# Ledger of designs, part 51: designed miniproteins, single chains, continued (5)

Each design is a single chain, and the fold is of that chain. pLDDT is the mean over its residues in the fold that is shown.

## One batch from the design tools (miniprotein)

Design m17756
Fold by ESMFold2-Fast:
Structure m17756 (fold): chain A 104 residues (1-104)
Amino acid sequence: TVKELVSKAATLSTAGGVLGVSAELHRSRGDDDQAARDVEASVALFERSIAAVEEVARAGGYALAADMAAAISRELRRLSHLDPRFGALSDRAAAEAARAREAA
């Protein structure tokens, strides 16, 4: 259901954000190996979250998908200093927000 996809996207983006904050903390402490692992896990979770938002849009939940994608894009932009993949994912989420908003 759209509700289940929304819940999945929200859970994945929240987990990705927590790992992004964890990566910042570990990097600030000089634990570059742990920061790198947190970045990899965060990137994977945000990729899955964006895919779930794309599924919300395909299911006809365009307004919800637009709002969620915009929120994910803003969160990823804040994390873009950690790894260029966050910036690329922010751009992907922003493009999805624009597409879903156009379709709504």
Scores: mean pLDDT 90

Design m17757
Fold by ESMFold2-Fast:
Structure m17757 (fold): chain A 94 residues (1-94)
Amino acid sequence: SLLDHLPTVEKVTVTEVTDDGFTFSPLPANARLGDVVLIEYEGIVVRGKVTEIDLKNMTGTVRVYPDDPNAAEFLAKIKPGDEVYVALTGEREA
């Protein structure tokens, strides 16, 4: 069923902001390195990739794709302690 392939949407907390993304907690249960995600924050949606996973601390790091038209606005607004929605798209990049 097409409904069985809907992305899992989870609310996560930003723990650190990087030059091109952020670190967050908790890690979604099915998250993997290379997973393509959609991130929603204050009405802005950006596409990113999971670049780091820490299973011990249940944290992940996402890089926002720089060619995303909303990337600059998203990265300018996001701060540690902010809550964002992360959706796993089911796509994976090496």
Scores: mean pLDDT 81

Design m17758
Fold by ESMFold2-Fast:
Structure m17758 (fold): chain A 66 residues (1-66)
Amino acid sequence: PPPKDPVETVKSLSGAELRAAREALGLSQRQAAARVTSVPTLSRLERGEAAISDELARRLARLFSA
């Protein structure tokens, strides 16, 4: 597949893949949420119960690029 922008990469992640990417960084839901959004919102994203908005994708891409 062609290379993607970090934002598009984040938006293409399933809830399970988003959780795996967060855990690969050694971050808890609380730690990741503190940099991106709230714990309930992140939990819903990881459960696949919510779509990742462009704003959330930008914040997650910055988190994962560090």
Scores: mean pLDDT 76

Design m17759
Fold by ESMFold2-Fast:
Structure m17759 (fold): chain A 65 residues (1-65)
Amino acid sequence: SPDAEELRRLALENGASEGDATLAGNTVEDVGLSAIPGMIASLEEEKSDPGTLAALREYAKKKGV
C-alpha cells in the first residue's frame, strides 16, 4: 500500500533499521492507519526504537491519526 511504503521510507530516513522499518510498514499494510496510535504507545513504553517512533509520530500528524 502507498501508506506502508511511505512509512517504511520515513522510518529509514529517521534512522530506523531496515527490519524495524519493514515491520512498521507491514503492520500498517495488514491493519491500516488505525494501527499507528497503538504502535506509538508500544514504542513509547519499549524506548528501544526512536527512529520508527519519530516516523510514526510524523506520519500520524500528516494523516490526521
Scores: mean pLDDT 85

Design m17760
Fold by ESMFold2-Fast:
Structure m17760 (fold): chain A 80 residues (1-80)
Amino acid sequence: MLTAEEIAEIIGGEVVSEDSEKIVIRTNDPNVMERLIELSKKTGHAILIRQDGKVVAGVSNGILSGSIDTSKELEIEVFK
């Protein structure tokens, strides 16, 4: 299983928090989506993307749904 640090390096962000269910990573990179799709494909982890506290996009089994606002910071939840 990947560590929070390894996931943050793959995504290109900073670890904000970790618990038993998920790792939360913050990034300002609007091009992160391709890395999230690949991470989901390789690990099977479900990923949710929040902006302004709201879920705007998700990735599961390499399938992306939703869209991001590229002018805003992303909070990425990677589920264990």
Scores: mean pLDDT 82

Design m17761
Fold by ESMFold2-Fast:
Structure m17761 (fold): chain A 104 residues (1-104)
Amino acid sequence: AALEGAKEILKSAPGFPMAYVLLGSFYESQGDYEKAIEYYEKAAESAPTSRLGAEALDKVAELYLKLGDNKKAAEAYRRLAETYESRGDLEKAAEYRKKAEELE
């Protein structure tokens, strides 16, 4: 029912990374973590080296932790570390690599 706002944004800006973040956030608020992950993954794929892509990957890791999938959460943290490294943020890259190691 309450998908109209998110769908209108996606309709007006198809493939726009922010539209995927908004859809991910909507499904997260509904407790549909699998759908939320799907849309946050699309956001990260649409903007892989951006701040928005990093934020989307952080959400993917958080939601996998909520689902109890520590292995998938660790994989998301490793991808997030690579994103921060590509952006020149070596401190954040090290932080997320450490988070991934602690889950394995």
Scores: mean pLDDT 80

Design m17762
Fold by ESMFold2-Fast:
Structure m17762 (fold): chain A 61 residues (1-61)
Amino acid sequence: GPPVRRVVRLGPDADLAAIARAVEEAFPEVQVLPLEETRSLLLFGSEEAVAAAERLVRELD
């Protein structure tokens, strides 16, 4: 399917940089942009890869 964009907000104690790095290592096909001001990660890629990356983010949060 077409590429999708999702924004995932992290919890207050989550390490934004560490989670972003973990997602990039686990899903190299997903583009990850950390958004420090809102404590969020912008994920861009295929629907399947972004959904898997979002699950990992929630697991690490």
Scores: mean pLDDT 83

Design m17763
Fold by ESMFold2-Fast:
Structure m17763 (fold): chain A 76 residues (1-76)
Amino acid sequence: SRIDELIRRLADALGRAQPDEEQRLLFLKFVNAALNGDKEAARAYLDQLVARLRAAGRDDEAAAVAATGDELIAAV
């Protein structure tokens, strides 16, 4: 499905960033909120994840996570 493909692309982009424990938890919180239709919570978790990736110097992966995360929010 489109949702499964978006989650896989998001996980792949995050994996390339070599995420820490907090970044992995934010990813799980984001996916859970998005799948529950809580777009406000999903946006907040996505923004936090992207900010942490950028703070870690992972700008390319942060951009990919942001773009794919936006597509997932739009798809639910």
Scores: mean pLDDT 88

Design m17764
Fold by ESMFold2-Fast:
Structure m17764 (fold): chain A 95 residues (1-95)
Amino acid sequence: MSIKQQFDLANGTYDRIIQAQKTQSVDQASTIARSEVLDLSRTLDDSQNGRAALNFAVGRITKDGSVDVARAVAQASLDSGRIPDSARNILKKLD
């Protein structure tokens, strides 16, 4: 994938999660957020650019999302194994 395609995927993930937060219950939005981040992680290239795109999406969602959505996204990011230090730092700030 091109770097542009990877960041376009990351932005798509952000848009869907923020939309879910506006239209779904907290529990449903958190479930969608977790699924979307794990799917993004599997779709992105196993490269520095792929990790950068994932970190970009997670950073935007955790800034703009509710605490519950941010926690779900940070936990999914930790579970992905691709950006563990960033994910742990976000979880520490939410606790």
Scores: mean pLDDT 87

Design m17765
Fold by ESMFold2-Fast:
Structure m17765 (fold): chain A 77 residues (1-77)
Amino acid sequence: ITLSDIEKALDILAEEGVISKEQAEKIKEIARKAADSVEGGIGSDIAALSAAVTELEKLAGIDVRNKFLERAGEVAK
């Protein structure tokens, strides 16, 4: 799962009304900052995924976090 997949999954959740567009953009920013804090490669994608998962769980709970992971998995196909 790449940063691009994470961004697409967040857009899908906003389109489905699971989160707001503003929430999706905020979490994308947090994920990008997490990726930028780690030098390159798979580590950046893992940092972005971890940050997005953590923020979604805090913001909207476990069910929304699980929906995000389902969408990210579908996008990453």
Scores: mean pLDDT 80

Design m17766
Fold by ESMFold2-Fast:
Structure m17766 (fold): chain A 100 residues (1-100)
Amino acid sequence: DEGIKKAREEVERMEKTLIELGKKSGLTEETESIARNLRQAAEEAIKDGKRGTEIFSQAVAEAVNKLTKLAEENPEAKEILDEARDKLMELGAKAGVYIG
């Protein structure tokens, strides 16, 4: 299924982008944890189908909230974490098109 393949590709791109930006911020473990949780939620969303859009949207919102909190707690990394949040919102919207 081409749609499911594209959904997974966008989720993988989102995970990789978040991890790379996390490395630049010095918060590798925190961002890897957020990325892993988001990937797992996306796979559950793809499997569920009917509630997929809701499950994935909630996971993206939670990831955004966690990145916002990390930026508040780590002012020196705020610029990079804000970029990670913006990229997550952009890539999350793209992945959501294929999941829903």
Scores: mean pLDDT 76

Design m17767
Fold by ESMFold2-Fast:
Structure m17767 (fold): chain A 75 residues (1-75)
Amino acid sequence: SVDRAKLAAARAVVDAVAAAHGVTLDEHQRIVLDMVARDVAAGEAVSRERFMRAADTLGLPRPFAEALYEALSRV
């Protein structure tokens, strides 16, 4: 099951890192990153390789993607 507090924390991390990097997420990017936030909240292992591949496919800047992965790993 998804931990509700961890899901809220993961979502807050996505928004905070986006704001810090001046990144405005479109609807598709938000949907994919919300799926990652849910995986994190469920205690699922999100590999760096899988995450970075998804971020590249979404057109997300590398410094943002790297910072977001590190921040999500601490949720």
Scores: mean pLDDT 86

Design m17768
Fold by ESMFold2-Fast:
Structure m17768 (fold): chain A 65 residues (1-65)
Amino acid sequence: NEALKEIDEIGEKFREALKKKDLEGARKQIEKLRALANDPSLSEAVRELAKNAVKVLEKELKEVE
């Protein structure tokens, strides 16, 4: 599933941004996840996974800030 692959890639890019201390890059990845979470063309299961991923990444970003 292309959307699931996108969610995984966003997570990887988010972790890379945090390693580089690139907080703006990390926020950009969270915004991409929010777009997937709110995409009505995706299945409910995929949107729920994206919503949960947003919450996890926002928490991780707050801990680094």
Scores: mean pLDDT 83

Design m17769
Fold by ESMFold2-Fast:
Structure m17769 (fold): chain A 108 residues (1-108)
Amino acid sequence: SVEELIERLYKYLKERLEKLGKESNLPEELEKALAELDKLYETQPYLLAVQVAGNLARELGDDELVEEMNEYLTDVAENGSLEEIEKKAKEFLEKHKERIEKILKEVE
């Protein structure tokens, strides 16, 4: 389900931030980043998942998915209420679910 994909993307980013925090010895920055991540997961889980998927696509060179995500983010930034942003994010994740799952498996 899309909800399982969101949980996997959240877990991936959280584990990555914790690893980077340990390696760089930046405990204050790590604490702030984890708090903001948890807040986004509770309030805007679909938007968070789109942003994480887009960052992964950029890192793995999936330029087509990056362009699709940037188009989505541009649209919601100009005219989106929180409800409209989350609805459009859910639709984006449903449309690109198989592709996002494939890129996520490369980094898990």
Scores: mean pLDDT 79

Design m17770
Fold by ESMFold2-Fast:
Structure m17770 (fold): chain A 82 residues (1-82)
Amino acid sequence: PPPEAVEAERRQRQEQWRQLQEYLEELDKKEKEASPEVKPLITEEQQLRVEAFGASPEHRGTLEARAKEKREEFEKKVKEEK
């Protein structure tokens, strides 16, 4: 592949990592304030997103989809607990 394509992929991965780190920090903060029922869902999303970043593109899509499901579940539970 052309060097520009390789460089673009690398930069995209670096930005994704930065965004992931910031998001994981937000999730950690939410977990500290969350109920015992919500904490496991937040922890599961954190683990899935870290695994997705390290995974192959094929496997990454599946892990990100699972992480999204966990995010939707804990956001719904947080609303219900208000």
Scores: mean pLDDT 78

Design m17771
Fold by ESMFold2-Fast:
Structure m17771 (fold): chain A 58 residues (1-58)
Amino acid sequence: DAARAAQAAENGLAAMKALGVDNPEAIAALTEGLRAARAGDGAAGMQGVRRGEKLAGI
């Protein structure tokens, strides 16, 4: 679901900002996932979220 992928990406970005995590690769992956999800690609969106979470150590 693209809407759920977008929400997951938004939550991930907000969490990194709140925790002061300065990981540009994780932020880029979450941001790319958010863009894909907003374009209607839930699969690519969730893939970006998963990659961002892994890079951030979450």
Scores: mean pLDDT 80

Design m17772
Fold by ESMFold2-Fast:
Structure m17772 (fold): chain A 114 residues (1-114)
Amino acid sequence: SNVLPLTAEATARILAAAELITERIRAAGPKTAEEIAALAAREEARLAEAWPDLDPVLLMAARALAMGRVGEEIGLAETAAGGAAFRAAYDAAFEPASAELIERARAELRERLA
């Protein structure tokens, strides 16, 4: 098992990326777990292309969080449960990030995707 350096900056990057992926999945209006997974993979690939220096494990974490959030919102119990389990493990491992740090990460991601 590979453990990345766990920092507030890494947490901010993950949360900002997860929010962006979540927004884009919601906008597409998925109905199934398979549709959520396909949309999440597409957005992960898009972010990896726009930000090649960003650690791929942070993007994988962001994708997992986003899938769980959308699954919960549309009533997909197994998808929601997977996201909740991932979030609980993540909250135990990462430093919390301030709202300001998350907003900065979000702004940087949107600029790179423009």
Scores: mean pLDDT 79

Design m17773
Fold by ESMFold2-Fast:
Structure m17773 (fold): chain A 69 residues (1-69)
Amino acid sequence: SALEEALFAIVKAFHAEDWDGLLALLSKHLPEATFARLRAALEAARDDPAAAHTVVAQALQRIADLAAA
């Protein structure tokens, strides 16, 4: 499904440390205000892998919730 492909692409970009690709995918699949907040959280977590993982997990859950609405 398009949702599964999007979630896979986000996880792949995160594990590849492709920050530009990750941000582009998140901006495509999230409302502007939600994206802006998550982008700020990712920038703050750049040197903290555990915090960055938590932010990406929250983004994935939000995208899944929006697709189910």
Scores: mean pLDDT 84

Design m17774
Fold by ESMFold2-Fast:
Structure m17774 (fold): chain A 62 residues (1-62)
Amino acid sequence: SMMDRIEEAIRQIRREKPSVDGMIEIARSYGIFFSDAERAGLLEVQRVGGDVVFAAIHLLRR
């Protein structure tokens, strides 16, 4: 299901702790796509020293 793919993507992101583009690529491998605006938002969270993994997980679980 979509929910199962989301949770699998989240587990891999938590395990690997990748860059923003690495998180986007992991999500894509599970058939989940971030928009350009969502990518820009994640980069802004990173720029200000925020929790990028938390922000990405929140976007995935929308």
Scores: mean pLDDT 86

Design m17775
Fold by ESMFold2-Fast:
Structure m17775 (fold): chain A 68 residues (1-68)
Amino acid sequence: SNVEKVLEEAVATLRALVDAGAPREEILATFQRLSRKLIEEAEKEGLSQDEIDVLLHRLGQEVARILA
């Protein structure tokens, strides 16, 4: 689905920033922007708030894994 693609692209973008040694402020700002994009796409696809919360949790888990 488009939502899964947006999630995968968000994870890849954040991984690339961390690998490049981007400042924490830039990583956080990018995370916030990509989270908003993910919410917008999920809402367009008619996902419930519970489903959106699961997607945001998945993105957060992937980012935590990248930063570990």
Scores: mean pLDDT 86

Design m17776
Fold by ESMFold2-Fast:
Formats: structure tokens, C-alpha cells, sequence
Structure m17776 (fold): chain A 94 residues (1-94)
């Protein structure tokens, strides 16, 4: 499934990607997310099953490979998606 998402910040993109990955893994679906951001970013997503829960980690990187944001989401046994953590790495001001 391809979903186009317009977001205000990189952290929102990472959050949505982590949550969709956790949900998609539980459904057995492959999800392709197209994110329209003002700056080019890349994402790495890791999905793992721990103790009957699906955990997804999405990390955003800038063009230089520096971390911009990370979000971790889990799908509970009830089917509810929760954010376990989110972290922003704001760009240093020149």
C-alpha cells in the first residue's frame, strides 16, 4: 500500500512511519510511505516481535547521514498502537 503523507516536521514523519510499520506487520501488509517534506530525508525502519508484541523503530536521517528523529511504536495484544518513545535531533544553528 502506498500512502502519501504531508507533515510539518521530520519527527511527525518518523512517528507515522513507526506506527504504520507496527500496524502493517501485524496485518501482514507491505506499506510504502511517500513523505513530502521541504528537505530530503531517508528513513530506516526495523520491525521486531518481542513477547507477542510488534515493535517498530523508525529513524530519519539527513543527506549527510545525521540522525534527525527517531520514533518507536508498539502494537499491543489488543491491536492498539502506542508510541513508546520519540526523540528529536534538531539541526545545529550555523
Amino acid sequence: MTVEVSVDTVIEAARKLAMLAAEGAARGEEITLVINLPQDVSFKVRVEEVGGQVVAVATAYDASGRKLAQAIAVQRESGEIELLSEREFPAPQP
Scores: mean pLDDT 69

Design m17777
Fold by ESMFold2-Fast:
Structure m17777 (fold): chain A 65 residues (1-65)
Amino acid sequence: MTYAQRVTARLIQRNPGVHTPDDVRRVQSLIQRSQNSSSPRQQSSYDTGAVLQVIGSIVDYQIRS
């Protein structure tokens, strides 16, 4: 559906530490939160912001795991 959600799924597939259903939900929530604060239409900067938050969440899980 959302571009950021698709990117998240790809990142989770590559990162075996972040494929738990609960973790996925949290990461997706973070993406949705980022999208609500910006216009998603053809905004590379917006996509970068959303992806950055997703990566940050995944990295946090990776560090904790």
Scores: mean pLDDT 54

Design m17778
Fold by ESMFold2-Fast:
Structure m17778 (fold): chain A 75 residues (1-75)
Amino acid sequence: SLQELIEEAEKALNDPSVGIERVEKLLQKLKELNAPDSVIERLEAKIQERRDEIRARLKETYGLSDEQIDALIES
């Protein structure tokens, strides 16, 4: 059901072992099922927050700059 997909996306987003790509694929499926715009916007905001958290951890753990992280993502 649509509700089960929303719950799966939120659970995946809150699990640090699950990659962002999986959450983005779940979001795409929700868009295909005409999920409410409010749900889509909320999940997109949380995905961005998680990307920011990953970036912050890479800076802290490895001393990488934003430019170095961007190069790794684009490679």
Scores: mean pLDDT 77

Design m17779
Fold by ESMFold2-Fast:
Structure m17779 (fold): chain A 100 residues (1-100)
Amino acid sequence: MLNIQMSGGGTIKAGGSAKLYPKASGDGKIIKWNWLRQKKGSDKKIPIAQKFGDARDASYLLKNLKLDDTALYYAQAFYIDADGKIKKAWGSGIDLTVVE
């Protein structure tokens, strides 16, 4: 089973930048990363970026942050498991708060 640990986020001033650091552990060959945003008070995860390729650590840089970028951010990995099947793994939400 592939497991995704999330780090990064925090409280950042508007106009600044934040990095999200998903790190994969366990078994599986990663074929794609998706980054998703979930606004506060919403149950909907919206895709914001994707990358293809096998990386056990990945980072996503958010630039020119606005107050409206305050949200939970997720990484999802698509991977081939030990049985040769395509599966997906989710990291926990990372909290990003943008202040003026």
Scores: mean pLDDT 82

Design m17780
Fold by ESMFold2-Fast:
Structure m17780 (fold): chain A 102 residues (1-102)
Amino acid sequence: AKEEAERLLKEGYRVASFLYHMAGREEEARELAKKAGIEGVASAEEAARALAVVMEAAGVDEIVLPEGPLGGEESARAQLTAMAEQALRLAEESAKRLLEEA
C-alpha cells in the first residue's frame, strides 16, 4: 500500500507539473517534476498516462475540465491551474486511502 501510494502521488505530480507548465507556472512545474523524479517537466504523453492512472485510482471516469481550444490567456491559465489542483487532490486523496486501508 505505501509503495502504491508513493507511485500514485508521483503520477499526480507528473500531471500537475505538465499543467502548471502549460499555465506558465514554471516554478511549481519544476518542483512537482522533481517530486515525480523527472528532469525538467513532464511531457504531454507522460501527463496523459499519469492522468489515466490517477483517474482509475480515484474511481472517476471523467474529469470536468475545459474542452476545445483555450480562448483567453487569463481564463486558460486559471483552468489549467484548476486542472492541476484537481489532479493533485485526487492523487493525494487516493494515496491517503491506500495508506489507511493498508
Scores: mean pLDDT 74

Design m17781
Fold by ESMFold2-Fast:
Structure m17781 (fold): chain A 72 residues (1-72)
Amino acid sequence: SPLEKADELIDQFREDLAKAQSAEEVEQILAKYSKQIKEIIDSEKDPKTATIIGFRWLAMEGEAFVKIRKLK
């Protein structure tokens, strides 16, 4: 399902994010996974499912910004 695929991408995102050592690496990781999440949303025909995935994408962006603020 699109939700299951999005959840798998978010899990992979979190693993990569944990290993990031610079703000630049975080931005590259966010861009990589954001592109994939956007493709899932754009292909989703059910607006409710697309909205749920959109909220998960927003949470992913928030986690990236928090990580950037902790890196020096």
Scores: mean pLDDT 85

Design m17782
Fold by ESMFold2-Fast:
Structure m17782 (fold): chain A 84 residues (1-84)
Amino acid sequence: DEIKRRLEEIAKRGREVADRLNAIGEEGRPIARQGEGELVRAISLAESAQTEEEAKRYVERAEEIVRRLEEQADKLERQKREEE
């Protein structure tokens, strides 16, 4: 249940950051596409894990991916606001 809750939060945050990156335009779109691919893989590995420890490791990986995407979105959004 903890793993399921964390995966649901990851999916929500992943959708939100993908929307933000796509809204940024040409600089954000390839980051969103690459990040979504990595995130889907990590989530799939967590869901197919044979042990709770293995599932937790992939959940932590997915959370790190989302955090990095959020940091990239924050940086690009700040940069665009300063230039416009």
Scores: mean pLDDT 84

Design m17783
Fold by ESMFold2-Fast:
Structure m17783 (fold): chain A 95 residues (1-95)
Amino acid sequence: MSKEQLEADIKGSLLMMKASVYMFVEKDYETGKKYLAEALELLIKNGLATPEGVKESFRKSKKEIEELAKQLGNDPEEVLKAIKEGVEEAIKKAK
């Protein structure tokens, strides 16, 4: 991994943490979606993720995300919608 890729990975991880806090704790799905999209765009542009890999990861994690959302008192449909839209925005911007 290059130094530039390592820096992108660290920044992406921090943006993912911000996304999680805003979505699950603050219930601010728009801000959470924004940080998720920024994180995924950064990772894709730096070769740390692929559009296909991100889509597959979301597909595999859907049930776990839904269960976590319910446990934390969130509307699972709103959380899943925000994540889906964030993923789609990141992929469009990374192209």
Scores: mean pLDDT 87

Design m17784
Fold by ESMFold2-Fast:
Structure m17784 (fold): chain A 100 residues (1-100)
Amino acid sequence: SSLAELLEQERHRKEMFEKLVKELKENPEKYLEEAEKAIEEHLERLRKEGELTEEIEELLKKILEKIKELIKLAEKGEEMSKLEELIEEILRLGSELIRL
């Protein structure tokens, strides 16, 4: 049933969040460097293509700051509920970026 599929998707999402948090705890510096590089390369590409708006630039910078916050809190051993809230916020911001 579609309800069973939605419940399985929610279970998979939670497992993916737990795996992500574990990886961030084990290699915080690596993921910080990768995130900074990815955002900077994306900004550079958009700038070269003449597609960089102030709104897109602000969203990309906000996403990076939230990723930095997530990594820092994961490294500190923050509660999973707080980390999940930040992951959800980052995903929401990414969805806003795609819709621009």
Scores: mean pLDDT 82

Design m17785
Fold by ESMFold2-Fast:
Structure m17785 (fold): chain A 81 residues (1-81)
Amino acid sequence: MLTRFSVDVPSEEEALNLPEELKRMAELAALALELQKALDPIVGGEEARELAVRLFEEVVREGLSVEEARERARELLREVE
């Protein structure tokens, strides 16, 4: 039987009960993962991961919005092309 502990991503109902801060952190983490995937074919897996982690740390530390973080990700991707 499937276990009840297989939910790694919040459902829509669970997401409605999350504080806005947790929702924003989840969106920033998803952006970092997308950046890592976009960078992987350009700079290689290890460097792509380091750049994505660094972006996530910077945007969290600076309190940037998801839109500002996305703009930074796009600029970083352009700089490494």
Scores: mean pLDDT 72

Design m17786
Fold by ESMFold2-Fast:
Structure m17786 (fold): chain A 75 residues (1-75)
Amino acid sequence: EKEELLARVDRIIAQIDELKDHPLAPVLKEEANRIKAELEAGDLTPEQLRRARFEIDMLEGVVEALKKKEEKKKS
């Protein structure tokens, strides 16, 4: 489960790098790296893992919304 969450965060970081021209990209990348560091720092309780998954889901949703908005703006 922890490895799955780490893989998801790495994928989100790669997606944020695709948005490097967006003003929010640096902030989103910092948040993704913070979540990754928390996952790497030690043993997480089931509650902490559930919270990390929620944070990852939210971050992924934000990145997807920004990608759609940029596509609409540039055709």
Scores: mean pLDDT 76

Design m17787
Fold by ESMFold2-Fast:
Structure m17787 (fold): chain A 65 residues (1-65)
Amino acid sequence: TSEEEREAARAAVVGAVEKAESLEEAHEAVRRGLAVARTEAGQRAARAALAGETKEEAIANARAA
């Protein structure tokens, strides 16, 4: 996994969370993304976001993955 792939995966997960109106919507979007994630970087970013208990935590966790 390249740094570019990791950054793209983090950006995709962060974007999904930012577009959601609630934490529940964000988690639904991230779960859909996890189901179709083709890379370990995508799966890692998605799982990190799902561990967040607020939208802000989900975004921070995804960026840290």
Scores: mean pLDDT 78

Design m17788
Fold by ESMFold2-Fast:
Structure m17788 (fold): chain A 64 residues (1-64)
Amino acid sequence: MTVRVEIRVPRQHVDEIVRLIEENGGKVLSVNDDGTITAEVPESSVPELAQLAAEHGGSLRILP
């Protein structure tokens, strides 16, 4: 199952998050200049993405 997520990280870590999304078969929908990333990702990849975001001082939220 695919879920939509919002990930917020410092701008210097955006490329690393985008790469992990793509490597897990996800699709990046938007990247904002403030370091906010919106993506559709496999539900099974959410814990890995959340952990990486947290390690970079950021957060992940599942969107409705």
Scores: mean pLDDT 84

Design m17789
Fold by ESMFold2-Fast:
Formats: C-alpha cells, structure tokens, sequence
Structure m17789 (fold): chain A 89 residues (1-89)
C-alpha cells in the first residue's frame, strides 16, 4: 500500500540520517530530498510532505541530543505519516 511504502521510505531516511556525520550537510540534504520526492510520487501533498520532513529532522536532532532513541523516533515519525495519510482519505 502507499502508506506502507511511505513508512518504509521515511524509516530508511531516518536511519541514514542517524548514521551520518553531523557535518555531512550535502548527504543529509540528499536523503531529505529522496524521502520528500518519494512521498510526493505516492500522492502526498506538499504540506503533508513538509510535515513528515520536519518530523524526520526533529527526530534526528532529538537522537543526537539523547532525547529519544532511534526506535522511539521511528514510532513518532510513523504516527505522523499515518495521520497525514488519514487526512487524504
């Protein structure tokens, strides 16, 4: 389903971002663009894509600061994707 594909792509993006050096701005931008472009291809609106991207960036910052684990960040981002998907139905 589109929802499951969106969830998988967002999780893959978050895992890549969490594994990257803080100074790899180019690589981080490429991962964010890949996730955003994929969500748009599934029919997510620009506003919905922006919310998901903002949550992924916040999750990465929270992991770096020790405020949440990667697993907690994944759960939170997946909930955002589910809510945006419900709004499209």
Amino acid sequence: SKLEEAKKKAVEGLEKLAAMSPSDYKGKNEVIKEVADFLKSLGFSDADVQRVVEEILKARENIERGLESLEEAKERVLKVIEEEYKRQE
Scores: mean pLDDT 78

Design m17790
Fold by ESMFold2-Fast:
Parts: structure tokens; sequence; C-alpha cells
Structure m17790 (fold): chain A 83 residues (1-83)
């Protein structure tokens, strides 16, 4: 599983953990852009991908604080999508 591989790489290389949170940040930005364009299905797909990466980053101590910040941003976007 590619997600298990990313977690394993992040544990041996802290920069891989940072890559997880940076990719999650990019997914959330794309979700926000899609939401602003009214593309709710596309926004949800990006949110789902970002949630998966955030869940992985939350299990890694070095990225936990950043993942918690991204989780708050995701929760706000998800709430806007459900409105």
Amino acid sequence: DSDDLLVSLAQVDPQMGESLVRIAEAQLQMAQDALQQGNLQVAQAYIDRAQHLIDLALTIPSTRDRALQLQQQLDQLQQQLQS
C-alpha cells in the first residue's frame, strides 16, 4: 500500500514526513479552489485525499503539530462543503 510506504519513509527520513504534510496542504488548496468554482465533487475528492495524508502525518511525532493545523483547515473546508 502506497500510504504504508509513505509512513515508513517518513519514519526513516523526516523530510518524507514533511512531504506528506506539504502534499496535504496542496490538496487542501486545490479543494478550496474547486469549492470556490462550485465544483463540489472535485472539492470533496481533494478533501478525501488530504484527510488520508493528514491521518498518516498525525501518526508521525515530527509532523503531528502541522497535521493538527491541517486537520483544522480541512474541517473548515468540509463544513463549507456541507453547508
Scores: mean pLDDT 79

